# Designs tried in a protein design run: designed miniproteins, single chains, continued (2). Part 53

Each design is a single chain, and the fold is of that chain. pLDDT is the mean over its residues in the fold that is shown.

## One batch from the design tools (miniprotein)

Design m5812
Fold by ESMFold2-Fast:
Structure m5812 (fold): chain A 99 residues (1-99)
Amino acid sequence: DELERIRRLAASPDAEARVRAGGLLLEAMALAAAGGDLDRAAALVAEALRLLGRTDAAEAMAALFKEDPAAAARRIARELPEAVEAVRLYGYRLAQEAL
């Protein structure tokens, strides 16, 4: 059950770092979608991936995001499931605070 998995992640001791990473990834995507500062958006992607312990991928994904945000988003979703889980956890936390 995907919802039970997200609830367990929300209760974990590292939940706050994951929530922050998810928020940073969504902010980066929102900046790119708005035609905003891609240098700033790429820096947010790098910070998010470092928070998730993926320092090995941070610079490469940030560089790709600066050149092609859509390609970077697809590659992150394919190769970094922890980033997808972070975004879901951020959404879950927002829903809890709104409800």
Scores: mean pLDDT 82

Design m5813
Fold by ESMFold2-Fast:
Structure m5813 (fold): chain A 94 residues (1-94)
Amino acid sequence: SALEEKALEAVRLLQEAARAAVEEKDKEKALELLEKTAEILLEMGVPEELVKRFKELAEKLIERGPENLSEEEKEEFEAVLEEVAEAVQAALAA
């Protein structure tokens, strides 16, 4: 239940980060919420290098906007999101 609560909080923070970036256009708030999401993922046992790659790509998305990302950067972001989801599921199953 404690890990499930952390997973729900990470989802909420990520949704709030997306709203801040897209709807509010508050990049500073989006980056702060992303940092909090990364901290929770680390607490859940998601590998540090995976969280670092996720954060770097999400920061680029927030700062530049999705239309200014290359196809390679978009594909890498999608791949990293899938890896993070799998790591979270593995942590919850353990």
Scores: mean pLDDT 83

Design m5814
Fold by ESMFold2-Fast:
Structure m5814 (fold): chain A 107 residues (1-107)
Amino acid sequence: SPEDEARAKLKALLSQPDQATLAELEERIESLLESIKTLARQKGYDELLELLDELIAKGESPKEIAEKLLKFMEEKGINDEELKNLAENLIFLDEVLAALKAALAAA
């Protein structure tokens, strides 16, 4: 439900891309990162939370952060579908944001 709603809203935003669309996507990315932190903390994934904080401090992109979190989860045997879905959405939104920034900068 929340995932389908987010996807539908994103499709609507992408139908009329502009500077306001960039701001909305950046806000959604920040919200997803906070959701990942909250969920990891609530479930006691302390090592995952430490990794997340380290990657953010290093200035890694949301996509790089999400890819490294997914890899860590696989290596540790963490089979949390909610957390995986949030990370996958983060990759998707960051790729969309990067493509939109490039398109608007070229205009």
Scores: mean pLDDT 81

Design m5815
Fold by ESMFold2-Fast:
Structure m5815 (fold): chain A 61 residues (1-61)
Amino acid sequence: MKEELIKEATEKAVEKAKKGDLDGMLETVRDLYQKLLEMGVPKEEAQQIANKVAKKGLDAL
């Protein structure tokens, strides 16, 4: 499900950010964005979701 995918990506992004792996956090966000597009999520919505996940990762620093 889309919600499960977002949850898993958020947890992974936060984990990588806490470890100082900013590149890995950004890769996690990009992978999520691409998967959302493949699922048929509109580009604008996928960008908003990816931005929220990235913000949660950065907030965990």
Scores: mean pLDDT 83

Design m5816
Fold by ESMFold2-Fast:
Structure m5816 (fold): chain A 64 residues (1-64)
Amino acid sequence: MEEFEENKRHFEEVYQTAIDLGMKNVLKVLEELKAELKDTEDEGEQYREMSETIEREIFNVLKE
């Protein structure tokens, strides 16, 4: 699914940005969120939820 690939790519970009900003704790938050979303049928939705979570964290850090 093209939408799935797009959501996954966006997640990878946002994730890399968080790592580059030194937000190492986001890794643990995502592992916990992944465990909670494991039973979700739509992996594309999982990637979107994770991307939104990381974007919110980045926004809070860069907001000053």
Scores: mean pLDDT 70

Design m5817
Fold by ESMFold2-Fast:
Structure m5817 (fold): chain A 61 residues (1-61)
Amino acid sequence: MLSLEEAKELVTKAALEAAKPGGNVRPAMEEAARQAGLSEEEAKEAIEAADKAVLTRLSKE
């Protein structure tokens, strides 16, 4: 459905939107990866990239 690049952006966006008080980032990333139609290996790459991006942005406040 989406290219791997678009899927990685989608997962990162979902993670950032879920990174609010009381939000859960990891379930949001996993759900976005599933909706993007990624394989297990592709989903792992997208989630790892999104996790790193979220940590970087949250560290900047």
Scores: mean pLDDT 73

Design m5818
Fold by ESMFold2-Fast:
Structure m5818 (fold): chain A 68 residues (1-68)
Amino acid sequence: SQADADTALARALLAAKQPAPMSPETKAVAEEIGATLRKIGDALEKALQLIKAGKITKEQAAEMIASV
């Protein structure tokens, strides 16, 4: 039926658009980027806590994040 043909085509197009499984090398790079982003997130959270406590200015907070 047309619906079965359309479903098969849609599945084939989705499979063709899916990225290939990540190589171990690509995965290692992705994990390293993820670790860096987590460090930036931790620095941002700490900076916000220090601003709320009145211990630093927002300019000092920006320097803390930039130094990560």
Scores: mean pLDDT 73

Design m5819
Fold by ESMFold2-Fast:
Structure m5819 (fold): chain A 92 residues (1-92)
Amino acid sequence: NQDQLFQSIYDSMSPIGQRLNIPDSYISQISNDTATTTTQSLQNGSSIDDSIDIGRQTMGQTMVQRGIPISKMGPLTTAGTTAMQTYLNNNA
């Protein structure tokens, strides 16, 4: 479920975004773009691992588009990727 995947990613990234002074609107967009791309990949028959890789790619692209510094991208990417792995391995 895209909405549940979004919520899992957002909940994981939001505390980190707050600590790093990243606007919540950016965290919301990153989470939504990632959940959308990952869910679409799964619906197209990709494996969980391949879909997570595609989602991680989208996450990075959205962070770059929003001008998030490289030093802040790592913690967010780790949190988002872990949330995707945890959610999909338990719910897919």
Scores: mean pLDDT 87

Design m5820
Fold by ESMFold2-Fast:
Structure m5820 (fold): chain A 91 residues (1-91)
Amino acid sequence: MKKVKVTAWARLPAATGAQVTVEVKLVSRDGGKEKTATKTFTGDAPAGWTQVTLEIEVDEEDAKNAVATVTVSYAGGATQTTPAQLEIVEE
């Protein structure tokens, strides 16, 4: 198995008590395999641009052919697609 590190940048609101969920979806090139990782900020959400890094373990072939999609969901139902950077970490 290889670990795929996905780094995404998300612009978070300055509101305290806000819930912000960052979802990273990793799909194999053929679409046959899908992995999802989620990170949620609650309470005092960080303000401004922040870096969110998630590690997903996938098969070696999926690591080489993976496509990442990043969605940021804000309290109140607003969503934003953010840029993502793929980094393959071999262990």
Scores: mean pLDDT 62

Design m5821
Fold by ESMFold2-Fast:
Structure m5821 (fold): chain A 100 residues (1-100)
Amino acid sequence: SHMEELLKKIEDEILRAYIEISGWLQSQGADDEARAVGERLGELGKAIAKAIEEGKSNEEILKIAKEKIDEMLSAVSPAFREFVERQLRKLLERIEEILK
C-alpha cells in the first residue's frame, strides 16, 4: 500500500542515520551513547509507524518526528552533540521530503 511504501522509506532513512551516528560514536569509544541513540531512533520508528497505522496526517507525522528528534538532542552528551545534531537534522529533512 502507499502507507507501507511511505513507512519503508522513512525506516530506511532512520536506519541510515543509525548506521552513521552509531558508527561515528563507536569510533569515539562512546558505546553507551551509540546504544542510547539506537534505542531512541527505534522509538522514533515505532512512533511514526503507529501514527501511520492510526491514519494521522503528514503534518502530524512530521510533528511527532520533530518532537522525538528534539528529545534525542536533549539527551546527547555535549561532547558528541554537534555531530549527532547535524545527522539528526539531516534525518528530519529527509523525513520532511518523504512526507511532501
Scores: mean pLDDT 88

Design m5822
Fold by ESMFold2-Fast:
Structure m5822 (fold): chain A 94 residues (1-94)
Amino acid sequence: SETAERLSEIARSLDEERKQKLLQAISNLSKLPEDARKEAAKALEEVVKAISDESLSREEVLKKVEEALSTIKNEEARQQVRTIAELLIEARFG
């Protein structure tokens, strides 16, 4: 998917420790029930779109990330997507 492609591109810019953290969060999501994985995938698509939009400020990206996270009903899925989002924000903004 476009989201998976973009996550791979961003992961390339991360140091080894942050790459491992990203991979662990993705692995944790893959172990969740199908409905939770689908909600997480949709939220991640929105997170990646916000982070990839160079016209958005850090504050605007943070707002869109929180909006995406609020759509996830499963607490564990929300925590894993938040971890991924934080790593992506750090990769873009430092």
Scores: mean pLDDT 85

Design m5823
Fold by ESMFold2-Fast:
Structure m5823 (fold): chain A 91 residues (1-91)
Amino acid sequence: SKERLEAIILAEITVIKSEAEVEKKIVEKKKTKETVEKAVENLKQSLETLEELLKEAKKNNLSEEVIKKIEETKEEIEELLEEFEKKLEEL
């Protein structure tokens, strides 16, 4: 059902946001090239997942609230990725 799919997508968003918060804390604690490179890799993978979730949500005509939450989360991950890529250039 659409409602079940929305619930699954919202759960996936929650996991992605939690993993991004963990990556932020790891990078702040360990400012090594290897740590930041792994964080960048993980955030890029999260971004790909969010792009696929957005396509699926639009294809299944899910609620505007769910679509907006995916888009807002994607923007948050893109901003964090840009920040970490900047840190990599300085290491």
Scores: mean pLDDT 89

Design m5824
Fold by ESMFold2-Fast:
Structure m5824 (fold): chain A 77 residues (1-77)
Amino acid sequence: SKEKARELVELIKKGHEAAAAGDDETAEEYAKKLEELVGKELLEKISKLIEEKAEEFAERNKPVEEQLFEVLEKVLK
């Protein structure tokens, strides 16, 4: 659903921000929430898609969060 896709984007963003700040404890909490919400199989698929689209996300004149939401909405169908 759209609501779940938005929740995933927020969790991914917050986890990444915590890791970048050196807050490993908070980053681990968000990683666990992501795995609990989607499971390992879907999380691996999402991670692969993010890596494959990283360059495309950087080149587009759209917020990364909006582009990630579009990808996740399709994956969660």
Scores: mean pLDDT 74

Design m5825
Fold by ESMFold2-Fast:
Structure m5825 (fold): chain A 100 residues (1-100)
Amino acid sequence: SASGSAVVEAGVPKEVASIDVQKGDRITVTATNTGDADGVLVTLLDQDGRALGSTGIIPRGGTGTLTVVAPRSGTYTVEAIGVGDSGSSRVEVDVTVEPP
């Protein structure tokens, strides 16, 4: 398991957390938007930077979740980006990894 937090701005992607996984692991990302951005989008990237999945847009004060099964072993990155034209938000992320 891993956790992280970052301040994210509209249109600027930022790494919030990273986690080592093995092929077949179930990865669950839970993210909370605790700032002033209208929304944030959280994406899980594999070691090659390929998007494996994203939350829906997380509104101000909201929480989003994403679950994927790791197609390959490697270090995966949780990336967050603010949505809309302005504002910044703190994004808090918890990542859990469960073997098959």
Scores: mean pLDDT 82

Design m5826
Fold by ESMFold2-Fast:
Structure m5826 (fold): chain A 61 residues (1-61)
Amino acid sequence: NELATANLGLVYLALGKSELALKVFKSLENSSNEDALKLALEGYRRIGDAEGAERVQQKLA
């Protein structure tokens, strides 16, 4: 479940495990689930990965 995977990424981020969170969000970039992509975008923005955020934002446009 891609939405559950996105939430796992956010949990890693909340625990300060930014490297694990980043890996999770990268795995979601080819998702067809718009809600999962929106959560990945939020995660990238919180990490400060501008390139990751841009890639996901373009998929949502």
Scores: mean pLDDT 83

Design m5827
Fold by ESMFold2-Fast:
Structure m5827 (fold): chain A 87 residues (1-87)
Amino acid sequence: MPSDAELEALGEQLAKAGIESLKSKDPLRVIAGSTLVLMGAGLSRNKEEDLKRAIEVLKEMESSEDPRIAAIARDSLADFQKRLEKL
């Protein structure tokens, strides 16, 4: 059975994997990455740092030449900023 420490470690791994997926330039991978970061940050010991790192990546993606990725980045950025403010 997962302990709190095991869940925190899982959260950190999910947040890291999510941030990497956000950089893939594939709209489906960006959506998946956003979901992984939100789940991961929710469990992680380093919630604030994980969210801030994801926000930096999403800000860069707002300037994407792919308008679909830019739109996903804007929506995800709003959700992540809201989550960070509630910490």
Scores: mean pLDDT 80

Design m5828
Fold by ESMFold2-Fast:
Structure m5828 (fold): chain A 62 residues (1-62)
Amino acid sequence: SAAEREAAFARSAAALDAAVAAGKLSQEERDTLIAQVRALYDAGDLEAAQALVARAHIEAGF
């Protein structure tokens, strides 16, 4: 559902915001990533969206 997609996106955004708060990701990198994640969710590519967030967390040292 649209509500489930928005909830999943909100969780992705919160995870990236936590990385910024921890000093592991810049605000510019976060904004670029969230735009890419949004585009993937809007395209229905949930797997690619989740993989992108997971990769960003690994690269940030989470």
Scores: mean pLDDT 80

Design m5829
Fold by ESMFold2-Fast:
Structure m5829 (fold): chain A 100 residues (1-100)
Amino acid sequence: MEKLLEEVEKILNDPSLSFSEKLKKVAEIIKKALEEGKDETAKKLAELLKEWVISTGDKEALEATALVLENLAKYARSLGREEVAKYLEELAKELKELAE
């Protein structure tokens, strides 16, 4: 878990990556954690992504990240991961409310 958190933090703080590239790379890491049944890891990575996007203060970035979290929630539900799917949906809702 620590190593994946460090990897995500490095991606989010990489000035050579665009917002879209950062979001895509982090979403892919969360998706892999869900595929591997690492639900707690997926939740922590999603929280880190949420904290990062809130820190940008960018309304469009908040909305884009919420959509990605909703798509990850649908994927988690398709894998039978109902609890983590609901968690990701709640994070997406929080980001949408902040974007209003």
Scores: mean pLDDT 86

Design m5830
Fold by ESMFold2-Fast:
Structure m5830 (fold): chain A 88 residues (1-88)
Amino acid sequence: SELLRRIAEAERERFLAELRERLDQQPEVLTKEQVLEILKELGASEKLIERVKELLDKKPELLTKEEALEIVEKAVDEYLAEAIEKYG
């Protein structure tokens, strides 16, 4: 479904834009807990939060803003790909 993919891409861009803006207000380095708290504040689903937690488990306790953004972007991409495959 082309429409479902377009909606998913628009939601992805919106979510990542809000995340980037929120990260810009934080110190240069963040804890894993701070990253998860920001995602909860932005209304991330429990499934997305679980995917981010799995990726964070392999990382050091402190992350740069860039590393945090890359991890969340990967989790969002995996989450949307699964949704499109299952429902598209």
Scores: mean pLDDT 80

Design m5831
Fold by ESMFold2-Fast:
Structure m5831 (fold): chain A 84 residues (1-84)
Amino acid sequence: NAEREAAIEMLDKSQADIQASDLPAEEKEKLVALLNKIKEAIEAGEDIGEAVKRQLLEAGVPEDVAERAAERLVALAQQKAEAA
């Protein structure tokens, strides 16, 4: 599934970018853990948008923010899959 592969690649790149950033170590650890949970859910066959929304909600992100983030990641993954 090209969309799932694109989403996983985007999550891997985001993790690398976070690790290379100037963010505090504690913030990097939290963000990397969150991205890994989203990646595991997608690899287990969960819908990309549902995986993102659920993990963000469990992390304490407001529902409207979580839903918008999920919609944006799905749209970007679809664009990336179509471009490939």
Scores: mean pLDDT 80

Design m5832
Fold by ESMFold2-Fast:
Structure m5832 (fold): chain A 90 residues (1-90)
Amino acid sequence: MAEELRKLAERAEELGRETGLEELFEAAEHLREAARALEAGDVEAAIEHLEEALDHISKASEAAKDAPLEVQVEISVLEIGVAVLLTSLR
């Protein structure tokens, strides 16, 4: 799971660079912190960081309402990926 979180963080950062949306960089940082928490065995901290990442991705989705559909789809795929991992830890 920690490796999957790092891949989602890399994808969020890539989308942040493509779109200029600061919320995606914030999401990437929280995803990296969630991976670190899991590596340390701190599931509660990982859940908190995943919830924060999901909130930032949701804000990025709102900010991207007028973006090309490809960007909106990529943000939605990222949101689903984070939500699935969060559900798996609950």
Scores: mean pLDDT 85

Design m5833
Fold by ESMFold2-Fast:
Structure m5833 (fold): chain A 78 residues (1-78)
Amino acid sequence: KLEELKKKIEEEIKKTVEELKKKGKEIPKKIIVFIGESEDGPRYQVIEENSEEYEEAKAKAEAAAAKTKRSYEFEIEL
């Protein structure tokens, strides 16, 4: 379930990065992924490393994860 969702997200990110590299577009240095479980099911956020959106989304995800039984966070280097 959650592990499967993580794999799916990683695969989609890798595919997107490969397409961007193929087209010679700029690739972000890191992407942070937060995956948490809520009472109505698993949820996730993919956050590109930048100043305002990153910190806000991270704090929001961490606050939501604190209310759940499980939360996961992992980084993908690009």
Scores: mean pLDDT 59

Design m5834
Fold by ESMFold2-Fast:
Structure m5834 (fold): chain A 74 residues (1-74)
Amino acid sequence: MLDEALEILREARKAVEDYKNGKISKDEAIKVLQEGIERARKLLEEARKHRNPYGAAFAEQVLKRLENLLEKLK
């Protein structure tokens, strides 16, 4: 869980950086962020089902950061 959440954040940050550097389109960066948001939501739901408060809190923080990155691209 933690490793996957960190991977989602790393991929999202790379997509934003690649867009800013002209390596990918804005639409491609948005797609990566939206896919990351969906994955983070699934991790949050999984953590809640297993009554893992630390995992849920971490997944919520990841989700919030991804949503903030997406809003800056819109």
Scores: mean pLDDT 82

Design m5835
Fold by ESMFold2-Fast:
Structure m5835 (fold): chain A 107 residues (1-107)
Amino acid sequence: MPTAEEIKKILGIKSLEPAARALGGTMVSKDYVLPSEGAQNMIEAYEKRTGVKLRDAEGRVRFGEFFYVVVQHYLDIGLSREDTALLLADRLNIPVSRARALIDALS
């Protein structure tokens, strides 16, 4: 899984706070997101389906794992990889090439 610093480099951004908020979370440290209720439901569904625990004792998720769950949710509801990249590029206000690069790094 890419680190928060690697994700910043891939996306070409200086801060993850705007990206976390756009995806339904709040940065609580340099590497960790506290997900909103909607994002918590996506994480819960992923954890139940895969058996992988993403949340720590405080409900925090590493940003890379959080982003991965959001991407997998869009793919699971029937979006293509390209449509997912376009949606993320729009929501994060970044070039679609950067969104594609991150999706590829998460695969």
Scores: mean pLDDT 81

Design m5836
Fold by ESMFold2-Fast:
Structure m5836 (fold): chain A 68 residues (1-68)
Amino acid sequence: SKPLTPEAVKRMVELLKKNGASPELIKEAEEVKTLDDARRVISKAAKEGFPDEVLRQLAELVAEGVRG
């Protein structure tokens, strides 16, 4: 899986915190290193009932933060 920039991971964590993500999801998001890790976090956010607009923003941050 493609690695993500530390900045993209940080932005993802901040967006999750602002939208009331569970402590478990926040911890998992902080451990994200790759695109596959990020996709699992977004999937879990969807299961926690995050709005489609926030899920879209998470996907955009991940796409922007993909390295090489």
Scores: mean pLDDT 84

Design m5837
Fold by ESMFold2-Fast:
Structure m5837 (fold): chain A 83 residues (1-83)
Amino acid sequence: SKELSKKALEHVQQGVEYERKGKEAEKAGDYKSAATYYKQAATHYEEAARLLKEAGDDSSAELLFQKAEEMRKKAEEAAAKAA
């Protein structure tokens, strides 16, 4: 549906923004903030993927699920560096 696709796009935009903030925090050596931002990015990419799958866009959903997993790994790596 158009409504699901619109909500998915909003979540993709949030995911991209948090990923950007995570990368900036990581470059600054703020690994605690980087971990938090990457975790937020993963949540938004996963929600976008779920909405796109419901809309029948399985290919885009799969790509975003992979992106969410990538963000979770970056969050774990950043959290380890913060310890």
Scores: mean pLDDT 89

Design m5838
Fold by ESMFold2-Fast:
Structure m5838 (fold): chain A 71 residues (1-71)
Amino acid sequence: MEIYIRVAEHEDPRIGEILRLAAEGRLEEAKELLREMAKEDPQRAFNAASALRAMGYEELAEYGEELAREY
């Protein structure tokens, strides 16, 4: 989880979309994308959560981390 936070932003275009939705305050839509990512690949959801944490969206980051742990 340490030094690859910014690298996670390049891995899946949906990470950029989640960050955009968070920046716009569209938190429910960001959560929906996080859930879909976790269903497909928990590691991708964790990577998205790491990117969110790096940008200061701590609550969304915690949500994504919990989803990644559940699946």
Scores: mean pLDDT 74

Design m5839
Fold by ESMFold2-Fast:
Structure m5839 (fold): chain A 81 residues (1-81)
Amino acid sequence: SALEEEFRRTVEEVLALMRAGRLDEARRLAIEWARRASELYPDDEEVERRVTQVGMIVAAYEQGLISLEQAEAQLRRLLEE
């Protein structure tokens, strides 16, 4: 679906920015996509869950709570759901 394709593209872009050490850009992209998704799909529980998880993973890595490898694994796992 268009929603799943947009989610996949966003996660892949966030992952690429994290790998490049561009954490401010990764965080901004995650926030902007969460805002956009909530406007386009305001009552979609799956959309809300997925945007929340992406943001939490980025924040956890930025705070040093998880490694880059763990963040990548968690983000890739979201794409398989």
Scores: mean pLDDT 81

Design m5840
Fold by ESMFold2-Fast:
Structure m5840 (fold): chain A 99 residues (1-99)
Amino acid sequence: MVTIEAQLVKKGDKYRLLIRVSADDEEELKKTVEEIKKLVSEVAPDHPLTVLLSFLDTEKNEYVVLLEAIFDSLEDAERVLEALKQAFPNLKVLEPVEL
């Protein structure tokens, strides 16, 4: 089973959308990451998702990928987050943070 968590982070004048994807199956993880990248490229083509980190959590035996997209406006970030919520109904949205 794949777990997807999304969080909006405001840092300076930029809004970062952080997306954490984890799964016990590497193929399921890769498929989900590619589906997320495709959706973001369709909704916000000028704001590509970057892979920040990819690792195996050996304690939980899960593959993890952390993705980031950077936006100049909250409205654009919220639009992408809403599209993700619609495409992935089990997506968990974490409380927004300002750094």
Scores: mean pLDDT 84

Design m5841
Fold by ESMFold2-Fast:
Structure m5841 (fold): chain A 112 residues (1-112)
Amino acid sequence: MKLTPEQRRLFAEAFDEAFRIALNGLLKNLPDEEVIRRVTEVLLEAVDRIAEMLGVKLTPEQREEIRRVAEEGARKLLDVVKENKDAPLSDLLNKMGEVFVEFLERVLEILE
């Protein structure tokens, strides 16, 4: 287990916020770019808090890579919500979980 309970809590909170933003954005017919921007901000805030807890000072190169990864994750998350809006909730949650695990793994590689 690579994450502390506190780091896990921060990611869980970010996952819940990202999900809520993506779902509400779809339901309110917000522009895709606005939803992606909001989700990206939530993911970046979570990464900054975790980096601080790890005592890691992000380089400009790491910040740029993490932003790209967060934007990719936000776009994938929105696509999953759109493609699975009529699917069973369990299928939607499973696919969203896959996107967040991929995002987490990529971020942890950058922070190492």
Scores: mean pLDDT 78

Design m5842
Fold by ESMFold2-Fast:
Structure m5842 (fold): chain A 66 residues (1-66)
Amino acid sequence: MPINLKERILEILRREGPRSARELAEATGAPLFVVRRGLKELVEAGEVESRKVGRTTLYSLSEKGR
């Protein structure tokens, strides 16, 4: 991919706080399925955590203490 989509997701979450995959798709201009794929990879890497709040899944930066 040209430009690191994951890095843009991390920047948005850092600046704007918790966001849904749909909001991140709108903010990045990337298709929703691509954003969801990137979010899964970031969650597996421990960079982002997901929480279900009501009917919406929100994504936020993980506090890394290594």
Scores: mean pLDDT 78

Design m5843
Fold by ESMFold2-Fast:
Structure m5843 (fold): chain A 91 residues (1-91)
Amino acid sequence: ELKEFEEEARRIFREIAEILREAAKEAKEAGDEELAKKLEELADEAEKNGVEEAVREAKRRGAKETLELLRRALEETREMAKKLVEYAKEK
């Protein structure tokens, strides 16, 4: 169960990082290099530290509750990235 949790968490954080890196590329193409750098830093943080932190939380509060939180974070990341890219293109 914890192994299945870790595999799913790794998949979610990988997807979060890809969304953030794609948004960073679009922000840079729109001329917002500062936003692009911040988004790339967030993607790097998610990819390097996200899984280990999620495993610790799953051990503390339970794997199911932690996965539900991560799935919400993934959807919120998609919405946030879209809005930030739209903002960069409007400048």
Scores: mean pLDDT 83

Design m5844
Fold by ESMFold2-Fast:
Structure m5844 (fold): chain A 55 residues (1-55)
Amino acid sequence: MKVIITQNGVVTETEVDSIKIDGTKVTLDTGVPIELPADVESIEVDGDTITITLK
């Protein structure tokens, strides 16, 4: 699935196998688990695309 990460006006797109959400923390699985470095402000889901806005 496609993940779009927005932080401080910077947009990054990546393909991931899965995501894990634990409170305000998000971990992406791209073959290796990668925890995002900031707390989540918002998450939007549209089909196979997930948009994550970080603080």
Scores: mean pLDDT 78

Design m5845
Fold by ESMFold2-Fast:
Order: structure tokens, then C-alpha cells, then sequence
Structure m5845 (fold): chain A 93 residues (1-93)
């Protein structure tokens, strides 16, 4: 369900933040950039914590997409591959 997917995404985000040793204040900024489309927060991350922000986002989104590719429907698999392509393009910018 969507509720289960959101809980899974939040757990994956918390694990990535712990794995990378991200400070609590930076976690708040990452969450604002991720869930609230906060451009100011995204700019702060790009300037002060660019590698941490990109690695966290990439790790979480890649894991979600890989799970969909393994266990999802044909449409979900195609959507997940398209999403990974968009994520790679954004990382390259």
C-alpha cells in the first residue's frame, strides 16, 4: 500500500542518514528538500553537504527502484527504470 511504501521510504532514508553519519540539523534540511520541495534547503545541501545529500538521495531512490524492478508489475518496472534515468540526469547536472 502507499502507507507501507512511505514507511519503507522513511526507514530507508533514516538508515542512509545513519550510515553516512549525517548530523540531526542536516537531516532536517534533507527532509525539507526531499518532501517539501524546499529550494532553499536544496541549495544549502548543494553548497555545504553536496556529497552527503546526493549519496543519501541516490541510495534511497535506487533501493526503492530496485525493489520495484524485482517485485513490481511490468509497468512498475518500466516506471522505476525511467525514474533511475531521471535521477542520473539530475545527478549529472
Amino acid sequence: SEEELLKRLEELLEEALDELGVEPEVREVIKKATFDQDKKAADILAEKYPEQAREVTYRVQTRVAEDLIRHGSAEEQEDARAYLAKLEALRAA
Scores: mean pLDDT 75

